# Designs tried in a protein design run: designed miniproteins, single chains, continued (2). Part 87

Each design is a single chain, and the fold is of that chain. pLDDT is the mean over its residues in the fold that is shown.

## One batch from the design tools (miniprotein)

Design m7201
Fold by ESMFold2-Fast:
Structure m7201 (fold): chain A 71 residues (1-71)
Amino acid sequence: MELGREHIELGRRYEREGRYELAGEHYIRAGEAFEKAGDPESAKAAYVLAGEYYEKAGRPERAKEAYERAK
């Protein structure tokens, strides 16, 4: 259980390492896990974080997709 939290923790680790694309990927996986768990508020927050880190990674199309999933 709490797969979403595990992906948030991994995203934070990669964020601290400056590995922004990996951070974004784990925040997407956290959002998907929160959606499956019936927690749309946590899913939205995770997708917003994914968008921010994909922007920092220079991946604008991935960032846009993440923000769309946060709506």
Scores: mean pLDDT 85

Design m7202
Fold by ESMFold2-Fast:
Structure m7202 (fold): chain A 76 residues (1-76)
Amino acid sequence: MELRRRGVNLDVAGRILYAAGDYETAAKAYEEAVRLFEQAGDPLVPEVYRNLAIAYEKAGDTEKAEEWRKKADELA
């Protein structure tokens, strides 16, 4: 499915950006991946929420980090 494929590509891009230290752009890539996975009903969504929370935390956005961490916990 096209949505899932795009979501996977953005999750991979987010991981590469995170490894490079670009936490703000990594968080944006993960957030877009979450939107696509939610539309697809993909079971990868909890893992992407955790990665997104960590990226926002490293970027200094503690409020968004807590929001996405709670969403990941609700799905786990």
Scores: mean pLDDT 78

Design m7203
Fold by ESMFold2-Fast:
Structure m7203 (fold): chain A 60 residues (1-60)
Amino acid sequence: MEKKEKAKEYLEKGYEANKAKNFEEAARYYSQALKLGASLEDVREANLKGMKEAAEKEKA
């Protein structure tokens, strides 16, 4: 499997988990993305974007 493609898939899964407020699952996906070569910046951006969307559509 291509590591670059898998890293992006895990970043997207982490982002979706954040939108659903499943923060533990999001952390696990981001950890896998980093393992596969994603940057800390990519993880930070996906995490912040997901949390922002969760906060705006689902307040607490």
Scores: mean pLDDT 77

Design m7204
Fold by ESMFold2-Fast:
Structure m7204 (fold): chain A 68 residues (1-68)
Amino acid sequence: DLSEEEIRALVREATRDASPEDRALVEAYVDAVLRGDAEGLQETKARLERSPGALRVDEEIRRRMLER
């Protein structure tokens, strides 16, 4: 029930204290999900899984989405 703009706003909130690298990675992953870009999703997910900081941010985003 969230618009793409609202989802991107949640990503910005969840990544406010993240490194620029972790923020860019999480943002790219979310963008691939929203666009239905299967290749981008696979690539960004693999990178996300190698970054503990980015994984924690992804978990925070999922938590915020469920709470709203």
Scores: mean pLDDT 77

Design m7205
Fold by ESMFold2-Fast:
Parts: sequence; structure tokens; C-alpha cells
Structure m7205 (fold): chain A 84 residues (1-84)
Amino acid sequence: DTYSNLAKQHEELAKKLADTDPRSATIQKGYAYYSLGLSYEAQGNYAKAAEHYRKAAELFESVGYDSAAEYLRLLAERAEAKAA
């Protein structure tokens, strides 16, 4: 699906940036996990969506994107509620 393909693009960009710009590589990994979360949510797999949103939040927090991390934790909580 579109989100899964977008996640792959972010993963490839992260690999390309890993040696020259580790911070940008981490940001791209965060976007990849976020896109995977959206893909799982579109499939109705809310448990896996929440897991991927939490991984994205950890990555964004590590680079100081605190507001993005907070938003992603909120998305994870909402997905967990839908999984119940």
C-alpha cells in the first residue's frame, strides 16, 4: 500500500544518510516507523500500529522532536484503545 511504499523510501534515505548525517538518518527512520504505523492502522491492525507509533516517538525524542514524539504517543494510545 501507499504507506508501506513510503516507509521503504524513508528507510532507503536513512541508510543513505547514516554515515554523513546521522541525525537526519534518525529522523527518516522515525518517518518510516510512522508510515508503517499508518499502514497497519489502515489494515485494522491497531496493535502493530501502536507499536510502530511508539518506535517513531522514541526516534523523534532522541533528536529533540519532543512535540512530534508526544503526538505519536497519543496516536499509539488511540490505536491501543481501538485494539481492545
Scores: mean pLDDT 88

Design m7206
Fold by ESMFold2-Fast:
Structure m7206 (fold): chain A 95 residues (1-95)
Amino acid sequence: PVPLSAEEAKRAAEAIGESTDLIRNLGLLLAASMSEDPAIVPALVRAARSPSLEGRLAAVRALASLGSEEARRALAELAATDPDPEVRELARRLL
């Protein structure tokens, strides 16, 4: 698939954080991780602070897929600060 624009990637990351559908979250995660725009990282960080556990796990995986320095810093922060131990452990493992 083609890389998303910054606007499309941000919209996808926001939808991940709000969705409760696992299949939809996986599709949006894959779309977001194909973005080359650095603006995707702030959008994924916002998704990772969503009240949805599934959305936060999807955002962590998308950040890991990007592999940028900004994404790695966001993963390190999530590994230290997320209230859910599953999210923290996944972020630590993917660093």
Scores: mean pLDDT 67

Design m7207
Fold by ESMFold2-Fast:
Structure m7207 (fold): chain A 56 residues (1-56)
Amino acid sequence: SEKELLLRIAGHETGLSEEELRELAKKSVEEQQKFFESRGIHLSPEQVENLKRIAS
């Protein structure tokens, strides 16, 4: 699921709360990618494509 994928991605960055993950899951894929980039996490093209598939 989208939430599970976000949780796995967020596992590479410590400190995200359940509330932050819930809010992130409501965002568009572009906003999710921007959020991770703002925290120094660069999503791979494969991870971005997976988020897009889940969001559809």
Scores: mean pLDDT 65

Design m7208
Fold by ESMFold2-Fast:
Structure m7208 (fold): chain A 71 residues (1-71)
Amino acid sequence: MDKETFDNEVADAIYLIKIAVIRVAAENTGDYETAIKELEKLRKEVEASPYDTSDALKAIDEEIKRLKEKL
């Protein structure tokens, strides 16, 4: 694996972990509004990333949609 591919996969994985942390916190607290705001902020960070974070971007959009259905 070259460094570019490695850096892209690591960046994507880090964002996926952040999404999972927000999800677990939301499910434990029931505070879906705060979770949605945190995910929307994270989405802007993912979009600004110089790395290929397409999996994280897709995951964050689906999680925002899922949480909005619980409001």
Scores: mean pLDDT 82

Design m7209
Fold by ESMFold2-Fast:
Structure m7209 (fold): chain A 80 residues (1-80)
Amino acid sequence: MELEELIAELREKYGDDPEIQPLIDEAVRNLKAGDRVGAAVALIKAATLMYKKAIEEKNVSDAQEALDLGVRAAKLLREA
C-alpha cells in the first residue's frame, strides 16, 4: 500500500516528464509482478532524477519534495 501511494504521488507531480515517466512505469510493472524490491529501486531512481531537475531549475520546494520521496522509497526498499 505505501509503495502504491508513493507511485501515485510521483505520477501526479512528474507523470508528464519523459525521463521520469518510464521509471514510474517500471515501478508499476514491478509492483504488479510482486517485485517490491524492483518497484522501490525504480522509485529511488525517479526521485533522484526529480531532485537533479529541481536543482537545475533552482526550485527549492521541488528539490525538498524529491528528497522526501527518495527517503520514503529507501525505507520501503528495506521493508521489501
Scores: mean pLDDT 79

Design m7210
Fold by ESMFold2-Fast:
Structure m7210 (fold): chain A 57 residues (1-57)
Amino acid sequence: SKIARELAERLGISTEQLLGAIEAIERLGDLGLKIASRDLGISPEQLREAYEAIKAE
């Protein structure tokens, strides 16, 4: 989605990395959020906000 690309750019990651992080959250919940945010070098809050924005579509 266009919003995923724009969010990834703001977070300094690729759209593919963001979508992979979203998949991890959907599969593992808070554990997925913690792992993905650490691996991508972004805060869990930033990743959660991106997840919520994508789900709102």
Scores: mean pLDDT 83

Design m7211
Fold by ESMFold2-Fast:
Structure m7211 (fold): chain A 58 residues (1-58)
Amino acid sequence: SSDEEYFRQQLRLVASHSGRQSPEELEATKRDLIEVAEQELGIPRSKAEELIREVIPD
């Protein structure tokens, strides 16, 4: 969906900055992204978590 494509683009932007974040900061950012996906984009939590794992390196 277009919402999923938009979310993927947001994840790519976050990934470009992930090297400057501590593990704790990155986990907080991932949590916030899941909440945005659920509340604003209608993407289920499990799908949002899957997309985050695909795009943002651990």
Scores: mean pLDDT 79

Design m7212
Fold by ESMFold2-Fast:
Structure m7212 (fold): chain A 102 residues (1-102)
Amino acid sequence: MKTVEEMKASKDPKVKAEYYLTRAWLALYFGAYGQAIKDAEKAIEYAKKANDPRLVALGYVILGEAYKKLGDTEKAEEYFKKAREIAESINDREILHLIDYY
């Protein structure tokens, strides 16, 4: 198993996407919504480089929730829509349930 430091130092874009996604979830949990947005944007960037649509969709879920918490409902709805479209295209029921929860 890779540590958080090994994930950060990795040249693998999928590992970097997972690192930033983990940071973004933690930032959401602690109410650091601005940091959650920055980390989710980095996670999406690396997930796209990794050609991993599941990680892209998870990044959009974090962006949607962070913008919702900041009161930007228009951006929140846009990002939840992007996450749902990807999740539907890959038949990912877990991500669809996560979007419906938020």
Scores: mean pLDDT 83

Design m7213
Fold by ESMFold2-Fast:
Formats: sequence, C-alpha cells, structure tokens
Structure m7213 (fold): chain A 63 residues (1-63)
Amino acid sequence: MPPSLDLAESYFLAGLIAEQEGDLELAIEYYQKALEILDQLPESEEKRALKERIEARIAELKA
C-alpha cells in the first residue's frame, strides 16, 4: 500500500490495540511502522500531531 496518512493512522490504531492486549513489543513495532510511513509524507499539521502522539506512546512504553 502506498504511504498515506490513513495508513499511518491504521498502524497507530493497531499499536494501541496491541497495548490494550498487553503485547508491548508488538505495539512498539506498529508505532515504528507508523513513523516510517509518516516520514515518507509531506509536512502537515496532521502529520506532526500524529507523530507527536506516536512518539509519546513509545516514550511511555520504554520508560
């Protein structure tokens, strides 16, 4: 699937579901996939907001 904001959001949601199921390693993997997709997109406020939310989740899980 080509890189898109919707694809990045899908990976972010998958990460949130993995966290809720207690699979923190899988959650981090999905969050990293979302960040990889976002890095391929042009800059936008939506991209920035989503990236900040994902980075906050990764930081909390690694704390």
Scores: mean pLDDT 82

Design m7214
Fold by ESMFold2-Fast:
Structure m7214 (fold): chain A 63 residues (1-63)
Amino acid sequence: MEFTGEQLEALRAFLADGRYHSLREISAATGLPRAEARRLLREYEAAGLARYSAAAGGWAAVP
């Protein structure tokens, strides 16, 4: 799927702290609707760039 370089950079910068962030927080940080933010996060997870934790309630960058 096509995401803008600006949206991809916003996600990378937001996850750079290594913390878990909720889908709502990531949606706000990237400017993407929640459904599109979820799609981007699934692509990142598939690529090994992000991980999801139900216990933490969100997504974090893979070190």
Scores: mean pLDDT 80

Design m7215
Fold by ESMFold2-Fast:
Structure m7215 (fold): chain A 85 residues (1-85)
Amino acid sequence: SAEERLRLARENAEAALEAALSNPDLSVPEAAGLALAGIGSAIEAGLAAGVPAEDAAKLEGDGGEAGRLGRAAAEAGVANLRALP
């Protein structure tokens, strides 16, 4: 179903974000860039699997949940992890 394909795309985006955030050797922009690249790949895979464009927009980042989470969480998460004593 479209919901199942969207869920898989979101899970893949979240996994890419987590992988980038868990690498402390990356700079904040580098970690954020890798997380965003993973989200982009998940969106492309979702679209190829037949997820409607309006649903894929939720992952796209401009107003999408996974993209919004990816940008905000990647930047804030990496910054917060590196600011921890």
Scores: mean pLDDT 58

Design m7216
Fold by ESMFold2-Fast:
Structure m7216 (fold): chain A 65 residues (1-65)
Amino acid sequence: MLSVEELEERVDKLEAQENPDPAELMRAGHEAAKLNLESKDEQERERATKIAKRASELFAKAMAA
């Protein structure tokens, strides 16, 4: 399982790209949602929720382009 730190770094890299791969954005969002469901740490769940939202917003933007 990817750590929340690894997921944040992945989404940051995708956000920095001019043409991020929508499939990678979708995968990052799914991994973040899984972390939010499975984590027992409140801070980790909050961070995972924010990552999932960012990935979803970036995915919508990429699909609109």
Scores: mean pLDDT 79

Design m7217
Fold by ESMFold2-Fast:
Structure m7217 (fold): chain A 55 residues (1-55)
Amino acid sequence: LEEEIRKLEEEMDRIKEEMEKAAAAGDQEKFQEYLDKGIEVGGRIAELLAEKQRA
């Protein structure tokens, strides 16, 4: 769980970097794509955190 959460957080950081690059370039389509991906990854992190709390 801990290791899985850490890897998803690292993926989220990469997504944020790509979103910042897309925003700087004015590429709204790429920004939206990574925003949607970030929402999905964020949901997975929340689920794993909930599992960790159920110990």
Scores: mean pLDDT 79

Design m7218
Fold by ESMFold2-Fast:
Structure m7218 (fold): chain A 56 residues (1-56)
Amino acid sequence: MEPPETPLTREGKRLIEEGRKLLEENPDDLEKINRGIGLILRGIGLQAQAYFESLR
């Protein structure tokens, strides 16, 4: 379900999915894990930004 149809939430979701996939496929590769975490954090940031814009 997509409550906001904002491009920011869509991009954030994509980044989180990308990062999660990296972590899942490279559980023992610290370099890839670090990269995946970075993508997830960036995605969360974008989603949080969109929600703050809608809420507070």
Scores: mean pLDDT 75

Design m7219
Fold by ESMFold2-Fast:
Structure m7219 (fold): chain A 85 residues (1-85)
Amino acid sequence: SEYQAFAEELAPAAEEALAAGDWDRVIEIAAEYAGVMGRLLGADPERMRELAREYARAVLAGDEERAERLAEEMRRLAEEALARR
């Protein structure tokens, strides 16, 4: 609940940065979001931040295939962490 509320608040900040063309801010917001997700789910937050930065770079470069692979890796890590309890 609180986790979802935090994610919903961060999404508008990312959209504002995208609209402004502030790519450094976009990348950092993506990393912070993934780090928080990692911490809450019991995944490695630093690894999640690294994957999110690479994901943001892939999206900005128009490399959809690489972005999809990075998103899948982050999802897998989050699901594995959640399953361990």
Scores: mean pLDDT 77

Design m7220
Fold by ESMFold2-Fast:
Parts: sequence; C-alpha cells; structure tokens
Structure m7220 (fold): chain A 68 residues (1-68)
Amino acid sequence: MSLAEQVRETVERVIEEIKKMAEEDPEAAKVLADIALGELRRLIEENKDNPEVVRILEEAREEIERIK
C-alpha cells in the first residue's frame, strides 16, 4: 500500500471517529477536532515535498473544519 493510501485510510478513520463523537458528545468532538487540525497543519508543513500526501491532508482538514 502506498504512503498516500495509508494516510488517506488513517484520516478517513479519524474523521469517522469525530463524526461519531459529535453525535454522542459534541464537546469532546470539538476537542478531538482541534487536536486533529493541529496535527494536520504540522503534517502538511512537514510533507510539502509530497503533493499527493499534502492534498489528502488538506482535504481531511477541510472536512474536519466543516464538522467543527
């Protein structure tokens, strides 16, 4: 499996966890979303040389920002 595929699978799982938590505990979901957004920002900066990974991370960031 490519690095891009692994990153995509991981961010999709994180987004699903945030969505589930938003239904059960919206305050906890906001905290989790904030943590995820901070990590995504750092990963984007660290992976600027890999446009496929950056695109996946940016799409995940946009998705999480819409939930929050």
Scores: mean pLDDT 81

Design m7221
Fold by ESMFold2-Fast:
Structure m7221 (fold): chain A 77 residues (1-77)
Amino acid sequence: MEEAKKAAENAKKNGDKLKELIEKGSATIEQVVSLGTQAIRDGKFVKEKGYDEEVVKYVHEVAGLGAEKVKELAEEE
């Protein structure tokens, strides 16, 4: 229970940070992959524990934004 709560808090923090970097246009591929991977990992753990569906949905949304941003940055010269 406490581990799932901590994972939810970490997933939200990493997701918030990733979203902020994308919105500011300052995100690098390395930052997006790092923050996105951590948020997905923690969100997956939260989902497995059935702890917080809103955090799981939020992580899914942020992961989608991160994937789109990585694709955009990889196509930029």
Scores: mean pLDDT 80

Design m7222
Fold by ESMFold2-Fast:
Structure m7222 (fold): chain A 70 residues (1-70)
Amino acid sequence: LEEEIEKLKKEIEELEREIKELVDEAKKLLETTGDKKKVLEILEKIKELQAKLGELKERLANLQEQLKQA
């Protein structure tokens, strides 16, 4: 249980970092090139990662809840 919680926390940290980097990339691309198509591609990737992040956070919350009720 604790090992799974620690693993999920690390995966969440990594995804949050990736999302931040993609957001920064999209902003820079919009400011420098104005390439809307590339910005949209990055935004779609961000949405996919945010969905995965939500799943991991839900699993983490469920494991923490189980630990509290045990």
Scores: mean pLDDT 80

Design m7223
Fold by ESMFold2-Fast:
Structure m7223 (fold): chain A 59 residues (1-59)
Amino acid sequence: STEELEMKIGLTILERGGSATARELAEELGVSQATVRRHLNRMLEKGALVKEGRRYRLA
């Protein structure tokens, strides 16, 4: 589900020391980069993440 994937994205960012790229998230979660980017964009729109260059961190 969308909520489960968003939770896993957040947890993976924390496990990687607080930031991750879309590629790193896709590789870790076993989904496409396109799928990860759709969820990352939604999380950015909600203010749950901050984007710094190619990296994403929790807000």
Scores: mean pLDDT 86

Design m7224
Fold by ESMFold2-Fast:
Order: C-alpha cells, then structure tokens, then sequence
Structure m7224 (fold): chain A 92 residues (1-92)
C-alpha cells in the first residue's frame, strides 16, 4: 500500500537525519530495512511504520539489537518495495 511505503520512507528519512545508516533488501515478497545507529526519533518512526503496515493487513515486525533495527514487511507490492529501495539508493 502507498501508506505503508510512505511510512517506511518517513522512518528511513528520520533515521538518516539522526546520522544512522540504512540498508534495504528485497527477498521475494519481503522487504527488510536495516537501520544502524538509530536514535529515538528513528525508532519511533520505525514503530509507526510497523503499526501502519499491520493496520493495512500486512505482516510486519521490528527487531532491535543494540542500536540496530531490522524492519521486516511482507506483502507490499513489487512497485512499493522498489520505490523504497530506489529512495535509499538515491540518498547514498
């Protein structure tokens, strides 16, 4: 959904503004966003992205290991996943 893609982009932009690094991986129907060096705003935005995905009927999870977040979302369209990945590439 466009709302979920927008929420993911917001989380990425927020984390990058805080000095984090972001990697995106697409595996079949699964989008994985890894954020390293996350701050409080980036964490909150990532949690909001998971909540948005779940509200739209998607499977989404957030795992935290120290200051590294792994956001996993299943069931996004290929177009939405590609849009998120291209956004991250364009910011690097």
Amino acid sequence: SSETAAAIVDAIDTALKEGATVEVKIEGDTLTVTIKGVGAAGLAAAQAAVDTARSQGLEASLTQEGDTLTLTIKGLSAESMTSVALHVIGLQ
Scores: mean pLDDT 84

Design m7225
Fold by ESMFold2-Fast:
Structure m7225 (fold): chain A 82 residues (1-82)
Amino acid sequence: GKKLYDVEITLKDGESKKFEKLTPEEVLEELRKLLSPYLAKLNEEEQEEVILALIEVGEALKKEVESLTIETKHFKIKIKKV
């Protein structure tokens, strides 16, 4: 069966959200939903940093990693395989 992941995202302003037992597709969808409004407020360089972080998440999920932590100036993402 598909692997499931727990995800925690913390934004620079201190807002955090937790999701449990998401499929890889659901992880990427929820991160895009959270970060898309935020991206519109960022400059080009900052937008590139966010896009690269999302690419790294996608590649890690494809490799079925046990855990991943990505930290940028704008957010921190923690992903753990269930």
Scores: mean pLDDT 80

Design m7227
Fold by ESMFold2-Fast:
Structure m7227 (fold): chain A 89 residues (1-89)
Amino acid sequence: AKEAAEEALKLAEKAIELAKEGKKEEAKKHIEEAIKHLLKALEGVSRETQLKVIGLILAAIGDIDVDGDYIGAAKHVKEAAKVVLEELA
């Protein structure tokens, strides 16, 4: 669980860098991989944390699909990873 959340955080931070450089396709791939790791990390955390993380993942999907905002999406995924890591600390 913790290792998956740490990997999600690293992928999200890289996605922010790529999105800032205008590398939208590479940023999207990193966001998608970070979300996969986050979904694995949800096993063993509280329902409260699961709901917060799911809400942040949905916000990230909305950032991409509605606004084309890859920086915002990557930041939401980063926040989700931090929420998991804060519970596991």
Scores: mean pLDDT 85

Design m7228
Fold by ESMFold2-Fast:
Structure m7228 (fold): chain A 85 residues (1-85)
Amino acid sequence: SEQELARKLVALSIAVVGATLELPDEETREKIIELVKKAIDAYNKGDFEKAAEYFRELADLLRKTGPQFAGVAELAEEVAEAIEK
């Protein structure tokens, strides 16, 4: 539902902000911000498949950045799954 997607997006937004504050390097922060922006832009254009792909790319980047970001990565994957339903 749109309500469940909105709830997951809010949770992901809070978690991403928290994660960016813990990141030691600006390059990784810029990549995270770019992926979030691309995902939102795709969603707003009605390209739900592409939006879900960008959220999955975000999840993969977060997992590769460190095990402390696994929870944020899971939230990004859940958002991608909610968009594809």
Scores: mean pLDDT 82

Design m7229
Fold by ESMFold2-Fast:
Structure m7229 (fold): chain A 104 residues (1-104)
Amino acid sequence: LKEGEELLKQGKYDEAIKVYEEEIKRDPNNAEAWLNLGKAYLSKKEYDKAIEYFEKAIEIDPNNADAWATLGIAYLMKGDKEKAKEYFDKALEIDPNNPIAKGY
């Protein structure tokens, strides 16, 4: 997880994806690994893959405000403003100070 987050910050998305896939193989209930895998695909503009992985993170941990907020961004990037608003509102319900959702 920590190594993958550093790779994401460096823009090394394919390397980050490999790290998170290995984390998920070791612990498939690691919501943070699913969330970060989604973020890597979002950065690569693979929105359908990002949505799939954010939905998995939410299935494991429905109180993860970042997962809801990033799901909102993925739908916004696909042009679905109504779904984006619903997911941003859900993220703010969980965490009113969520930095991703608060800007929308």
Scores: mean pLDDT 85

Design m7230
Fold by ESMFold2-Fast:
Structure m7230 (fold): chain A 118 residues (1-118)
Amino acid sequence: SLKEKAEEIRKKYQKKIDEMRANPEKLSPEDQRIWQDIDDNAAVVAAHRPAEEAERFRTAMEIAYLLLKEDKFDDLQVLLEAATEGERDIMVIALGYAGALLGKEDKVREVLERVGLP
């Protein structure tokens, strides 16, 4: 099912994120800067929103960044199509952020258009 595919994608990238965060010395200077920027943005959200929402935002930014960086647009489409309305809203914000960081705002727009989002 679509939900099962989305869960497998989330588990795969969460494992990769966990491995990257456990081995910061193996990260490129660019990846270290991006991880810090994600953490700083999540901290801003946490100052104004419940901790659970801030953590969901952090996770969405991490997954969006990796999927866009690796040009995994089909995986991004699956995640957006399987998302609840609230999850989708968080993912759209995360994709805007990651797209700007990577210079891939055009690719973000293409993926959003495929799932019928503005």
Scores: mean pLDDT 82

Design m7231
Fold by ESMFold2-Fast:
Structure m7231 (fold): chain A 57 residues (1-57)
Amino acid sequence: MLEEIREAAKAGDLDRVRELAEKLGLTPAQVDAIVRLAEEGYDPEVVASAARAAKVH
């Protein structure tokens, strides 16, 4: 899952990043935050790490 988020972010596939974050069971606000990081051009590793951190909380 997190690897897939990293690949989607690397590809600039924001729809896929959103879909995968939703599959992790993140809240809508957390999903929006993760998608925004990818949209703003953060490193794919940072996007994946943020999704992991949100999932733990």
Scores: mean pLDDT 79

Design m7232
Fold by ESMFold2-Fast:
Structure m7232 (fold): chain A 55 residues (1-55)
Amino acid sequence: SLVEEASRRIGAGEAPTDEEAAALAEQGGVPAEAVRKELSRAKGEDAIARAIARS
């Protein structure tokens, strides 16, 4: 549930809550820091995709 809500929030270009980020880290068995880095990267890729769609 929290993992799906985190993914949904990221898809909307919003930062997930600390609880949602922690749930993602626990599900993936990775440190929360690694999750935050990946979320920031995904947000950047979405911005690039939107720019390409305008061309």
Scores: mean pLDDT 63

Design m7233
Fold by ESMFold2-Fast:
Structure m7233 (fold): chain A 57 residues (1-57)
Amino acid sequence: SPLQEELDRLLAEIEKLLAEYQAAVDRGEVTPEQLAAYQARIDRLVKRAEELERKLR
């Protein structure tokens, strides 16, 4: 379904962002601004994924 495809894409994007964030932390290259940007982006995607999961149930 289109909703399932959108959820799958959101979950993949969240996973990618978490991997990018972890890689940046491991390099010691995370600024407070980058941390805030990652957290804001992840929060937005998680909220959208939760809404889609509710529609799929």
Scores: mean pLDDT 81

Design m7234
Fold by ESMFold2-Fast:
Structure m7234 (fold): chain A 62 residues (1-62)
Amino acid sequence: SEEQRAARLIAAANIAYMAAEFDPEGALKTLRSLYDEAQRLGLEEVAEEIKKRIDEVEKMLA
């Protein structure tokens, strides 16, 4: 279902975000891939949540 796809993408994004503490560049690569997938599937709210995590990890690299 769409709800199951959305939940899996958010869970993957949360795992990637937690890994950013140790590997922020690798986490960014994963988060950007998940963002692209959410956009392709038309899951706008999921994409926005993933984008917020991308922005937070980018601040770690600044």
Scores: mean pLDDT 87

Design m7235
Fold by ESMFold2-Fast:
Structure m7235 (fold): chain A 72 residues (1-72)
Amino acid sequence: MEELLKKIKELEEKIKELEEELKKIAEELEKLAGEKSKEALERRMELGVREVELAVEITVLKKELEKLKKEL
């Protein structure tokens, strides 16, 4: 039980970190939304890829968290 609770806590913390990172990316994308420079376009593409990667990772970790919670 103790080990399971620790794993749940670690997973919740990891999800929170990734969600905070995703929020920062969303904020940066919003700032870049009006910019038409080549640099802004390249940055938006990089951030877009990172956003998708983070969203997938968060989804996987949330499924793992649900699985662990069912074991309680």
Scores: mean pLDDT 82

Design m7236
Fold by ESMFold2-Fast:
Structure m7236 (fold): chain A 79 residues (1-79)
Amino acid sequence: MEEEAQKAREEAGRKYKLAGELASKSSKEAVQLASKGLSDPSKADEYFKKAEELDPELGKATREFYDLKLKYEALEKEL
């Protein structure tokens, strides 16, 4: 379980770096929506969907990072 959590965390880190690189090349509006998705769990899906409508690559990468973050957080809670 610890090994799976570590792998998920490393993969999330790689996706985070990719999303950051894509954000540097994207519109301010798409970046703002993706950032709101990461900061507001209750509306994450709505913001990521809107980000994907403006920049599909940025929205997808940010969504994949968020899903991996939720995965390793869940694994770290299992004893």
Scores: mean pLDDT 78

